# Designs tried in a protein design run: designed miniproteins, single chains, continued (4). Part 87

Each design is a single chain, and the fold is of that chain. pLDDT is the mean over its residues in the fold that is shown.

## One batch from the design tools (miniprotein)

Design m15208
Fold by ESMFold2-Fast:
Structure m15208 (fold): chain A 72 residues (1-72)
Amino acid sequence: SPEEEFSALALEYAALMTDVVERERAGEPIDEAAVRAGLEALRARARALAAEHPELREQLDGLVAELDALLA
C-alpha cells in the first residue's frame, strides 16, 4: 500500500541517519558520496510517491523538506 511504501521510506531514512550518527560517534569514516546518493534516492522515491498519492502529501512533504535541507 502507499502507506506501507511511506513507512518503508521513513525506516530507510532513519536507518541511514542512524548509521551516519553512530559512525561519527565511533570516529569511523563516513562515505559522504554514498550517504548523499542514498538521500537523493530517498528524495526521488518520496517525490514519486507524493505525485501518485496526494493523500500522503503532508507526510511526504515533511520528509522531502528534511531531505532537501540535508542535501542543500
Scores: mean pLDDT 85

Design m15209
Fold by ESMFold2-Fast:
Structure m15209 (fold): chain A 62 residues (1-62)
Amino acid sequence: SLSEAEKKELKKAIDELDKALENVTTDKEMVETMKKILEKYPAKTGQQIAALVGAVIRHMPT
């Protein structure tokens, strides 16, 4: 389970990822943006990973 502090950090990571991906148009930029967010906010649990994956899926091309 995630602590309240970990949940807040996860929300910050998701918000930064969502904002950064809004203007991304290439697969390369998407990968580099994801790497930067993961380096800044490392996911330590399956719950954190699942939430970040959910954020990425929202920005995937159809």
Scores: mean pLDDT 70

Design m15210
Fold by ESMFold2-Fast:
Structure m15210 (fold): chain A 75 residues (1-75)
Amino acid sequence: SENEELLERFEAEVEKLKELIETNDLPKELLEQILEQAKQQLKLAEQIEDEELRERVIKLLEEVIELIEKKLEEL
């Protein structure tokens, strides 16, 4: 389905972003910008009508947010 394709694409982008954050010493300002964008996406994800898709997208965004917050605490 279109939703399945969008989810697979989103999961791939999230994995790529997590790898980038974990393997690079990104500037604090860039980490804060990514965090803000992830939080905005999380708010939008709460409006997804499909429950399973919504839960999956929220979980992926929460994982990114947690990773960035931990990286910011290390700086």
Scores: mean pLDDT 83

Design m15211
Fold by ESMFold2-Fast:
Structure m15211 (fold): chain A 119 residues (1-119)
Amino acid sequence: PLSPAELVKRLLLQYLDALEREAIEKVKQELADDPEMQAEAIGTIEELVRRFKEIIKEVTDEHPDASAADLLKRVTARVEEAIKEMEKESDNPFVKRLLREIREGFKSAIDELINELES
């Protein structure tokens, strides 16, 4: 079956695909009358997804013998830092709120997954 690194990579990529689609649909609904702001928010989501995929690759490549729970903790810490940096770099209150909501949702989802894996 799957190594811990392969399992974590597949689970996180699946989560990320769902996150991207859901976030883009919410942005389209909330900013239906503001195409410029919609484009900026979607661009931010796409950049976050790119950074997230990079972090997954780096962490799994650097720690091939780590447990699934340890890999998830490492990815979560790096993703949270990346999102905080993006929040700080943005002057847009909508984008800052969106990034914070994604950060909080991701942390919650991964904490639940870690608890399940350590059971």
Scores: mean pLDDT 86

Design m15212
Fold by ESMFold2-Fast:
Structure m15212 (fold): chain A 73 residues (1-73)
Amino acid sequence: MEEEGRRHLEEGRKALQAGDYDRAIEHFEKALELLGEDNVEALYLLGQAYFRKGDIEKANEYFNKAAKLKYKE
């Protein structure tokens, strides 16, 4: 499970660098499912993917989720 989640983070990063934002979002969503919804890295990467796609509202939602988790820690 962790290996699959990490693989999805890696594939998502590659898609993000290639400009395939929808594919990046799909991989990061699968990573959250496999690694847990509290995975700060996956939440931050989802925020970046939505930001680059131009969905500023969703980007802020994911960045805020990541920030809340860091604040609780």
Scores: mean pLDDT 81

Design m15213
Fold by ESMFold2-Fast:
Structure m15213 (fold): chain A 60 residues (1-60)
Amino acid sequence: SVFEEALKLAQLGAEAERAGDLASAIAYYEQAIAVANKEPEALRVLIEELRQKKAELEAK
């Protein structure tokens, strides 16, 4: 499902973030947002959470 695909990408982003690989983390969160935007009404909360994470990492 779109939700499962977005979560897998978000999980990869979280793992990259824990490893200190900010560039990979941002790229994975960006991909997760793009996938989630296929169902924006259903995944509204997930999209907002991922956008906030991406913005925080980009501010570093």
Scores: mean pLDDT 84

Design m15214
Fold by ESMFold2-Fast:
Structure m15214 (fold): chain A 114 residues (1-114)
Amino acid sequence: SSLEERIRALLEQARAAGDEVMAKFLERALELLETDPLEAADYLVAAGMSALQQGRFELAEQALLLAAELYESVGETEQAELVRQLAEAARAGDLEKAEDLFFEYNALMAKKES
């Protein structure tokens, strides 16, 4: 699929950058993409946040936008919109805004765990 190809391309970029943590999250996302797309999207968010912590703003944006697209594809519109805002903050290198948005993302995820 187009989404699978884009995640694989991002995995190659993460490996080339030496970001082993991001690479592992992307590998898990690929593993789960067909069987549990919601959990795959969660791993794409983790990959983006890992890249952001390493100052890799472009890689962080790419991972988060892929997560948003995957959330939309499974009907999780609220997560998709929040993660798109995270991608904008990541691209800007706005760590404080990204942390606030990631807190909101985690709160939303916790609310759905019932």
Scores: mean pLDDT 88

Design m15215
Fold by ESMFold2-Fast:
Structure m15215 (fold): chain A 68 residues (1-68)
Amino acid sequence: GVRERAERALEELLELSKRQPLTAEQAREILERYGLRPSDEELDQIGVRVVLEDREGALRLLLEIAER
């Protein structure tokens, strides 16, 4: 479902961010593979949450994006 796709996208973003600096382009590509279409502003906020390892905050944003 929507939640499972958002959770999988978040885990991929978190793992990538631990291995290398996460670029906006890479984050967008990952999210779009899971059917999520963030704006540039939403993508920036997700990136901040991912870098801070704020899993709950990032997931809430991803679910809001998925619900539109």
Scores: mean pLDDT 84

Design m15216
Fold by ESMFold2-Fast:
Structure m15216 (fold): chain A 80 residues (1-80)
Amino acid sequence: KEELEEKLKKLEEELEELNKRAVEEIKKFDEEIKKLEEEGADEETKKEIRKEVLELIGRILREIGDLLDKIIAVEKELKK
């Protein structure tokens, strides 16, 4: 049980790191969008940035999903 608890803690730490990374990336893109709006950037440039944000968020969400699946598996083992 102790080994499973250590594994769970490590997975929770990885999830927390991914959440922090997601928040940081979102803040960076919010700043870029504001700057582009102030500079009067065209719709094409804004679409490109939005596409990058969606792709990045998609990758982070997939990593979060994978970690959640691992956490659930460890929790099930702990309940046995």
Scores: mean pLDDT 78

Design m15217
Fold by ESMFold2-Fast:
Structure m15217 (fold): chain A 92 residues (1-92)
Amino acid sequence: SKTQKAVEVARRSQEALDRAKKAIEESKIDPEKAKKQANEVAEELKRLAEQTGPAGKRAAYMTLESAAQEALSAGNKEIAELFRKAAEELRE
């Protein structure tokens, strides 16, 4: 149903954001591992956008922008730019 699709999109978006926040925290310990994890989150959100249509694409875009803001707030401009580049790719 439309409701079940919306719930799935919300769940996947939240899981991706939680993983992004985890990667940002871990960047203080292992920056290279954190960058790899951030790339994996961006790829997951691109898959969400491809699989779920316009609503999932908007959710993925908003999640990437939120993740970029979390990275900026943590002082990690490199991970923030990574998420912003992924968001820009979904904007079309």
Scores: mean pLDDT 86

Design m15218
Fold by ESMFold2-Fast:
Structure m15218 (fold): chain A 58 residues (1-58)
Amino acid sequence: SNEEIFAEALKRAHELVKQGRYDEAIAYLREVKRRNPELAERLDTLIRLLELLRQLAE
């Protein structure tokens, strides 16, 4: 389901962010978005938040 895909995307992005791998997390979410256009709005929100965290938190 879309919810299962979104949950797995969150989990993987979280693991990459814990490792400081923000660019890889963002690239991964962009790939998930490309394959799952129904999730585009939610994934764009996450991508934007990760871009902000990369700039502000580090």
Scores: mean pLDDT 86

Design m15219
Fold by ESMFold2-Fast:
Structure m15219 (fold): chain A 75 residues (1-75)
Amino acid sequence: TKAQELAREAKEYAEKGDGEKAAEMAEKAAELAREEGAPEGAVDALREAARYARKGDYEMAKLLAEAALRLIQGE
């Protein structure tokens, strides 16, 4: 899904230390995940990933994006 693609991009930008782009991708992923009917936990995790990315906590941003991806996949 588009939400999964943007969540992966958020993770990649967090890994590169680009908090601004990581947050932007995570916020877009959260919006699309909500529209696609993803679990509320996935939407919340993506919103939290954006917050941590803006704070410069790229490790937490990455982990939250990974958690959201797992939830969106339904696994």
Scores: mean pLDDT 84

Design m15220
Fold by ESMFold2-Fast:
Structure m15220 (fold): chain A 118 residues (1-118)
Amino acid sequence: SKREEVLELVREATRLHARALGREDVVDELVEASLKDAEKVIESGDRELILRFLRTGFLRSVYGLVQAGKLEEAQRVLDIAVEIARLLGLPEEDIERLRELGEAILAGKATEDDILVL
C-alpha cells in the first residue's frame, strides 16, 4: 500500500541520516519517533502538514548532511522526500518547489531559515 511504502521510505531516510552522522546508538529511537510523526501526517491527509513534515523532517536532514560533507546521503534523503511527496499525492507545483529547495541546499545556497519558514 502507499502507506506502507511511505513508512518504509521514512525508516530508510532516518536510518541513513543517523548512520551518516555516526549516531548508530540512537537509530532505533529516531526511527520510532519519525514513524510516529509520519503516521499522524498520513492520517491527517492535510497537504500543509505533509509539506511541513517533508521540509522540517527531510530538508532539514539534507541540510545537516550537507554541513557534515555527506553529499551522497543528502541526495538520497532528498530523493526519498520527493518520492514520499508523490506517494502522498502532493500537487506537482509543491513537489517541484520541494525539489528546487532541496537542490539549493545540496548546492550550499539555502539557509536554515529557507527550510523552516513555511
Scores: mean pLDDT 87

Design m15221
Fold by ESMFold2-Fast:
Structure m15221 (fold): chain A 96 residues (1-96)
Amino acid sequence: MKRRIEELRRRARELLRRLQEAIDAGDLESARRLAEEIVETARELAELGDVDGVLAIALSLASLLASARSQGKEEAAEILDEALREVMRVLDEAEA
């Protein structure tokens, strides 16, 4: 369990970094794919009982969303909002 959780947390951090790069580059297709992979990683963390790891992903997505909105990047903000909503749903299900 612990080793797999650490691997998934590292994957989440790398995917979040790549998502930021894709948004900064205006690569919305890559941003959508990366957001989907982040949601999937959050789901795997939740299945392993790592609620703190899922929460960390949600907080990172919320920060990216706030940044995208402040920069007027509407399409990027929509991608981030969808991903954040799905990760928050994963959190709710993990606590049930």
Scores: mean pLDDT 87

Design m15222
Fold by ESMFold2-Fast:
Structure m15222 (fold): chain A 77 residues (1-77)
Amino acid sequence: MALTPEQKKTAEELKAKAKAAGDEAAVLAIEGLLALKEGDKEKALELYEKALDTLVKEGKLSEEEKEKLKKEVREEL
């Protein structure tokens, strides 16, 4: 499940752009994806759930959509 060097570079570039834009949800989602690819499923799930919570706080996602996505992620991991 290791990332290729190209995927790591792309992820770090996307994370840097998200951070510069102040998009906390995107930063958390990218960090979650990196943790998942490194084999840390628990940390990946925690970071992904924090990203969903941030999207709800920003009004970009409903609580119902958040719960549905959390269930889908937990069933895949």
Scores: mean pLDDT 75

Design m15224
Fold by ESMFold2-Fast:
Formats: C-alpha cells, structure tokens, sequence
Structure m15224 (fold): chain A 57 residues (1-57)
C-alpha cells in the first residue's frame, strides 16, 4: 500500500521520518488510528509517520 505526504512533517523523535509534501511512502505496518511505520521510497528511510500527514494512493 502506498501513501503520499499531504504536508511537510518534521521528525519529533529519532523514530519518526522527516517528510516533504508529495513524498511517496510504502506502508510497512499499521500502528493504529494515528501512526504507521512506512518506508520513504526516494531515500529508503524507514520510520514512524503521522497518519494526518499522509493519504492513501
């Protein structure tokens, strides 16, 4: 499943990804209503994303 970043996200911890609007991500694990683990396809970086910062595509 692919996600697109709908806004910039700055990492608040070492576990979170930094995102730019328009980044494409692969969902790796669903952590519930607010968070997921995803891989940023441009860099291969893996980390936590906030679900309010991404949309399913």
Amino acid sequence: MLYRAVKDQEAKSDLELTLKKGDILELLADLGPHYAVAKKLSTGEVGIVRKDAVEEI
Scores: mean pLDDT 83

Design m15225
Fold by ESMFold2-Fast:
Parts: C-alpha cells; sequence; structure tokens
Structure m15225 (fold): chain A 55 residues (1-55)
C-alpha cells in the first residue's frame, strides 16, 4: 500500500537520523511507525500476542 511505502521511507529517514546521532528525533519517528504498524498489524497480532503471552 501507499501507506506501507510511506512508513518504509519514514523508517529509512529515522535510521539516517540515528546514524547522525539524532536519537531523540529518530525515536519519535520509530514510535510513530510502531503506532501505525500496531494498528495495521495489531488487528491480528494484538489478539495473537495476548494469547501467546498468556501461554
Amino acid sequence: SKEDEFIKQLKAFADELRKRGEFDLADKIYQYIKNKSSIKEGEGLLGDASVELNK
């Protein structure tokens, strides 16, 4: 999806920031990406993760 491509670009940008030593800014971008991925992937993984953690 276009969203997935945008997220990949953001991740690449965050990786670049991390290489520059801009850890705080990179972490904010990673957090945004994880939040978005959690919504997209978390519909299946949220239920799966809670069951696997209980096991």
Scores: mean pLDDT 67

Design m15226
Fold by ESMFold2-Fast:
Structure m15226 (fold): chain A 88 residues (1-88)
Amino acid sequence: MEENIEKAREARKLAAEVLGKIDPEAATRVQRILDELIERTSPEAAKTIADKVMELVQEAVENPEKAEEYARKILKLADFLEQALADG
């Protein structure tokens, strides 16, 4: 349980570092959404999202010329999750 939450926080930090160099406002938004997932959803959901974010960050590191594209993918994932969490 703690391991899943810790992984989500680490993914948030790495996503913020990559995205923050491109769009600091988007980085802040992604951080808020990941924090909300950790607090409000199951540890399983948090781990699944952390794994996906880590995958995108790793691809950005491997392809620095495409870092902006991967940052946009992370932001789109964040938008989707924000809508899902806000859904009444």
Scores: mean pLDDT 68

Design m15227
Fold by ESMFold2-Fast:
Structure m15227 (fold): chain A 92 residues (1-92)
Amino acid sequence: SEEELYEQLEKLLKELADYAKEKNDLSLLVHILMIGGELETARRSKNPQVRIAILDSMIADLQAMKADYPDVAAVVDQMIGLVQQLKALIES
């Protein structure tokens, strides 16, 4: 399931957004919303090469978020793993 990976990523993004809102961390929230937009664009794209490029961009953005917000590093690492799995399914 490609759909299951998208749903799991959406769930983790929502949990992360709720955490950012509870902490009133608007900077973190903006990063989460940007990554959410990338995920939606990847999901809706019909071109596998475009989808893979967006997922690579998401991995880079998640790595940057992890560096700037160490409190969320464990969740971000989980998300990076899911994006890599999604990329592998599209490449097969």
Scores: mean pLDDT 88

Design m15228
Fold by ESMFold2-Fast:
Structure m15228 (fold): chain A 52 residues (1-52)
Amino acid sequence: SRELIFEEASLTVQQMLLFIKHKASKDEKEKEKLLKEFEELQERAQKIAAEL
């Protein structure tokens, strides 16, 4: 459905932003947190992409 396409695009943008924040962060604790958030979005994106 079109909703899945839009959700995939949205998740892709969010993953890019999290990656940039992870690279910019100087705090190891924040880098760890951002990495976990990235993995959660990646799992959602993978599931949606499989349905497209």
Scores: mean pLDDT 79

Design m15229
Fold by ESMFold2-Fast:
Structure m15229 (fold): chain A 73 residues (1-73)
Amino acid sequence: SMEFEKEIVESLARMYVGILKIIKDKLSDEELKKLAEEYAERIRETGKKLGVSEEEIEKIVEELLKRAEEIIE
């Protein structure tokens, strides 16, 4: 189902946020921002491949980037 594919993408996004939290003290703010942008692109590509709607992909990416901003700033 489309819901299962969305859950996979959401889980991947949560994993990426977890990585950013773990490494935040090891990387510069600039490096963390670049990594968050890279993760956002991976989420977009994975969501498209799994057939998740653009609307749902954008919501997942927005949440990832919002959480990344909270970690960095």
Scores: mean pLDDT 87

Design m15230
Fold by ESMFold2-Fast:
Structure m15230 (fold): chain A 95 residues (1-95)
Amino acid sequence: SREDVIKAIEEMIKRIEKGEKEITVEINGEKITFELKTEEEREEVAYILRILLDLLKEKKISVDQVIEALKILAEYVKKGDMEKAKEELSKLLSK
């Protein structure tokens, strides 16, 4: 479970670094699509994913928190509102 989520996030980071503009990941039956149109969006999302990956490896967050974080991030990135994404992620990770 946790190991599968770790591998999924590591693969997402690799695909973002390859310059993919649309990434779909399926975790625990949840399908999440990231629309990353600019290099700045890709760099910012990769940075956030690395933070989530580190927290998950250190057992500081749950698998459910990571899935919710990915859903929040994907939604606000699609809307072009990275600042709102960061605000909502901060609230989620403080639970």
Scores: mean pLDDT 84

Design m15231
Fold by ESMFold2-Fast:
Formats: sequence, C-alpha cells, structure tokens
Structure m15231 (fold): chain A 107 residues (1-107)
Amino acid sequence: PWSAREIGEAYLKAGNLYYEKGDYEKAYHYYRAAATRLTGKAQAEALNNLGKVLFKLGDYEGAVKAYEEAIKLDPNYADAWENLGEVYEKLGDLEKAKKYYAKAKAL
C-alpha cells in the first residue's frame, strides 16, 4: 500500500531520529535507504543528510560525494554548499572552502 515516496520519507524520518540520538551508523543506513527511494529535492535532502552522517563518521571523501550529488539534484540547496565548504576546510583546502561558503551565502 505504500508508494516509494512514502517509504522514502519514512526512512528519512527514521534517519533524522537516529541522527538526533547520535546513532550515526543507523542514521547512515536509513538515509541511504531514503536516497534510493526518493527523487528530486527530497532525494537531495536525503543525500545532504547522508553527507552529514559521513562527515560525523570521518569519511570526508564520502561526505563530498554525497553533497555533490545533492547539489546536482538541487543547485540552490544552500545547506549542501555550506556543508561542502565545511568538509574542504577539514581537508585543509581553504580556497575551495571559501568558494563553497560564498556560493551558499549568495543563495
């Protein structure tokens, strides 16, 4: 009886619940499941949240890929641009960090 969108939104909510509890392993699982079922801006949100979990887990390369996919789906997603800046700051690429922070601020 559930559509892919409804199932995807339920997984996104479960991911948010585990993220708030600091259970990043479970949050990763649910955001990943949400991203495979959602499309468009909703998929971008799931991918941005997946990137945030990967960042918390220290997988900076995985976080970059997730944020880049979110931006590809929604280029006006200011939070995803800001999060890309934060990852590049952690990687020591201050010029890329400045560029992505400026992009987020301009939106």
Scores: mean pLDDT 90

Design m15232
Fold by ESMFold2-Fast:
Structure m15232 (fold): chain A 70 residues (1-70)
Amino acid sequence: SKEADELIKEGERAYKEGDLEKAKELFTEAYRLYLQEAQEYADQGNSKMALELIKKAQEARKKVEEIEKE
């Protein structure tokens, strides 16, 4: 979560600077990392944390889609 959260912050910074390619890469990496962590928590029976990470992954995916529409 900390690593993926940092990737989101870096992606938002890249987006603000107009580096859409870098922003897309960073958001895509965050998306993958959140999904990986969500699966790990689900495997441990921690459904609450898994769901929260899935929501964060969906937010990251939405950011990628916003860039692709521009």
Scores: mean pLDDT 85

Design m15233
Fold by ESMFold2-Fast:
Structure m15233 (fold): chain A 63 residues (1-63)
Amino acid sequence: ADADRLAEISRFVVEALKAGKTPEEIIEEVRKRFGEDGAKQAESILKAIENGRAHVAELRAAA
């Protein structure tokens, strides 16, 4: 149940980012759909994506 909900939130976050929404807008929409716990999950997912992208960009710049 929790794993299915997390997968749903993750999919929503990725789709919203692809649509050009800001992290703040995404968290607000997740809060409306999935509640406060969902908003916390979305925030964690967004931080993980940001850290992953920053790490990949740093590695790419270093060659």
Scores: mean pLDDT 75

Design m15234
Fold by ESMFold2-Fast:
Structure m15234 (fold): chain A 92 residues (1-92)
Amino acid sequence: SSEIQKLIEELEKKYAEKGIELDVSVEGNTLTLIFKNLSPTQLTAHALYGIGLDLDGIKTKIEIKDDTLTITLSGLSEDQIKAYLNELLEGL
């Protein structure tokens, strides 16, 4: 989706302006968010966001390795992908 690609570019740019490296990918119904350079407070907030999505019934995988946080959301509709990208654009 052209709209999803624009949301990804806006989100990656927003995080870059805060010194955070964010890589966003969409493959089918799977949204993958890879964060680097999160502060401890930002890491906690983003991990809790992923946990909240899992508790709401979204198939969520959260991985922390070295300096990298990866959140993988699976089984999403296109509207859900757009909603989560917009939610992150509003800030955590």
Scores: mean pLDDT 88

Design m15235
Fold by ESMFold2-Fast:
Structure m15235 (fold): chain A 58 residues (1-58)
Amino acid sequence: AVEEAKKKAEELVKATTRDISLLHEVQKLIDEVERELGKEAAEEVKEAVGKAYSSVAL
């Protein structure tokens, strides 16, 4: 559910911050969450992605 999507997005972001090609996987995950769980769930995942980027940006 949303919690699992958040964890996957955070792990993916940690890997993708050094490899832009993997950002497609993050975007695809967000799109899938929006389709299956709705726009509100997708916003939660987006927020988790943003926080993960802030954390690794140093």
Scores: mean pLDDT 71

Design m15236
Fold by ESMFold2-Fast:
Structure m15236 (fold): chain A 60 residues (1-60)
Amino acid sequence: SLVEQAKRALRAGDYERAAKYAEEALKKDPDNLEAKQVLLAAYMRLGKKEEARKIRESLE
């Protein structure tokens, strides 16, 4: 799945690829909590503070 690909990329330190897979997962299922968590972690590692903040606020 896209979420599993995002998690694998995140573990490998490929934060840009992790973000892209997580974004695609959220396009298919916008309520996917795991995809949001991966995207938040990837954005934080990439220094995308504003994007990370928006995802964090969407986590309930």
Scores: mean pLDDT 85

Design m15237
Fold by ESMFold2-Fast:
Structure m15237 (fold): chain A 83 residues (1-83)
Amino acid sequence: SEAERRALVAEASALLTRAAAAETDPAVRERLLELLARLTRAEAAGDWEAVIAELEEAVKLLREAGREDEAARLEELIARIRA
C-alpha cells in the first residue's frame, strides 16, 4: 500500500539522516543530504520509480563511503518498497 511505502521511505530517510550526521567526510555528507532532498521531492510527487532510483543511488554512495551495514539495510528497505 502507499501507506506502507511511505513508512519504509521514512525509515530510509531516518537512516540517511543518521549516516549524514555521523559522516566526517564533507563531500560524502553533502552528497547524502542532496540525495535526501531528492528523495523527499520524489516521495512528495508520489513518484515511486524516482524514489527507488534515489535510494539505489544512496546505496552506491554508502558502499563507496565504507558504510556496508547501512547500505545493506537500505537495500532491504528498497526490496520491501518494490513488493
Scores: mean pLDDT 87

Design m15238
Fold by ESMFold2-Fast:
Structure m15238 (fold): chain A 90 residues (1-90)
Amino acid sequence: QAEVAALLAEAEAAYEAGDYERAAELLRRAFELAGDAAGAPVFYEAGRLAEEALRALAAGDEERARALNEEALALLAADPEALARAIAAA
């Protein structure tokens, strides 16, 4: 299940590079792969924030997309045990 871990690492790298669309897409894909297997509320919320970031980008609101990606990544970092469970379950 290295794929979920790889997607999360790529999402963080994309966010740091200022590519908020790619960061949001990668977070959404990670959520899709882990969502059914992980059952972790933090992963569900991170996925929801990533979907909102993609909608903000579609509306031309890059600042909101950045803030939503930052919130999603911070949420995943705030509960490392839940993140580890989500990665292991995927």
Scores: mean pLDDT 73

Design m15239
Fold by ESMFold2-Fast:
Structure m15239 (fold): chain A 64 residues (1-64)
Amino acid sequence: SLIEEAYELGYRIGAELAKEGETNPQTIGEKSAEEVMKKLGSDDPRIRLAAQMGGVTAAVRVLR
């Protein structure tokens, strides 16, 4: 589904941001959501939330 794709894309972007030196999971989630929404051309809040959750999850795992 598009929601699952948004989560996976957000996760990938979030992991990259954490590796590049971003240390705040909330900031990573927000930036990941913005990039996913741009790439998918969507304004659906459910898609945004999925991308944000993916980014935050990746950040927490990378920053451990």
Scores: mean pLDDT 85

Design m15240
Fold by ESMFold2-Fast:
Structure m15240 (fold): chain A 68 residues (1-68)
Amino acid sequence: SLSPLELVRKFYDYLKAVLPTLSEEERIRLLEEFIALLEHVIGQYPDAPEEVRRLLEDARAELEKLRA
């Protein structure tokens, strides 16, 4: 079984691998799912590493670029 941080890291690795192969609509959807996961982890684990919060900020910024 994976820790929450390991799960986040595996999702991020998957995300990075598939994003270049996806349509803009699919990229938006996948980023929204990743953001939802990160928000859930932070909500459940207030002591979550800074890495998780940075990933959330980066993912939100990327999503905003795609919507602009």
Scores: mean pLDDT 83

Design m15241
Fold by ESMFold2-Fast:
Structure m15241 (fold): chain A 73 residues (1-73)
Amino acid sequence: GRAEALVADAENLVKSGNEFAKQGRLKEAKLLYESAIRLADEAERLAREAGDEETARRAREVKREAEENLKKL
């Protein structure tokens, strides 16, 4: 569904952000992590509305990783 697709998109944005961070492209990495946080937050909201606790949990994990990586920039 939409929540699962948003989680997958957020996971891909974190991976892309990590690659840009490794290249020293910190501004691009920041934008990707911020986008991942936004998508993961929306995914958690939709998953909770649908009663999909597994997708909500995955959304929280992706958001946490993106927030931690953003703080390290």
Scores: mean pLDDT 91

Design m15242
Fold by ESMFold2-Fast:
Structure m15242 (fold): chain A 58 residues (1-58)
Amino acid sequence: GDEEIAEGAVEVVKITKEEHPEEIDKEKALEDLREQLKDKMSEEAIEKALKKVEEVLK
């Protein structure tokens, strides 16, 4: 469901940040996630996923 998709996306970003922090561009990561999710889940779920990713990337 939406939660599983969002959790998976956030987890991938967390792993990438942990292993390759210098390769993570916060703006690009948020845009890529938005594009991946816009056709797969609700606007509200996308906003929550983006907020979680932004917290991970801060």
Scores: mean pLDDT 72

Design m15243
Fold by ESMFold2-Fast:
Structure m15243 (fold): chain A 60 residues (1-60)
Amino acid sequence: ATVPVYVVGADGTLKRGEVPADATEEEIIAKAEELSGGKVVDLKRVTLLGQEAYVALVEP
């Protein structure tokens, strides 16, 4: 099973990736930084339409 990771870049662009359901916080942050090219400053676990997801906020 995988969990979606959403990243909002400094330019307002939304990017989506996936991590394994058993991924560590470090792996989730690394994925978000890879997708955005920025540094993660906040990471939230949310439930969207009955599915768990991560939302990362990045600095340029």
Scores: mean pLDDT 78

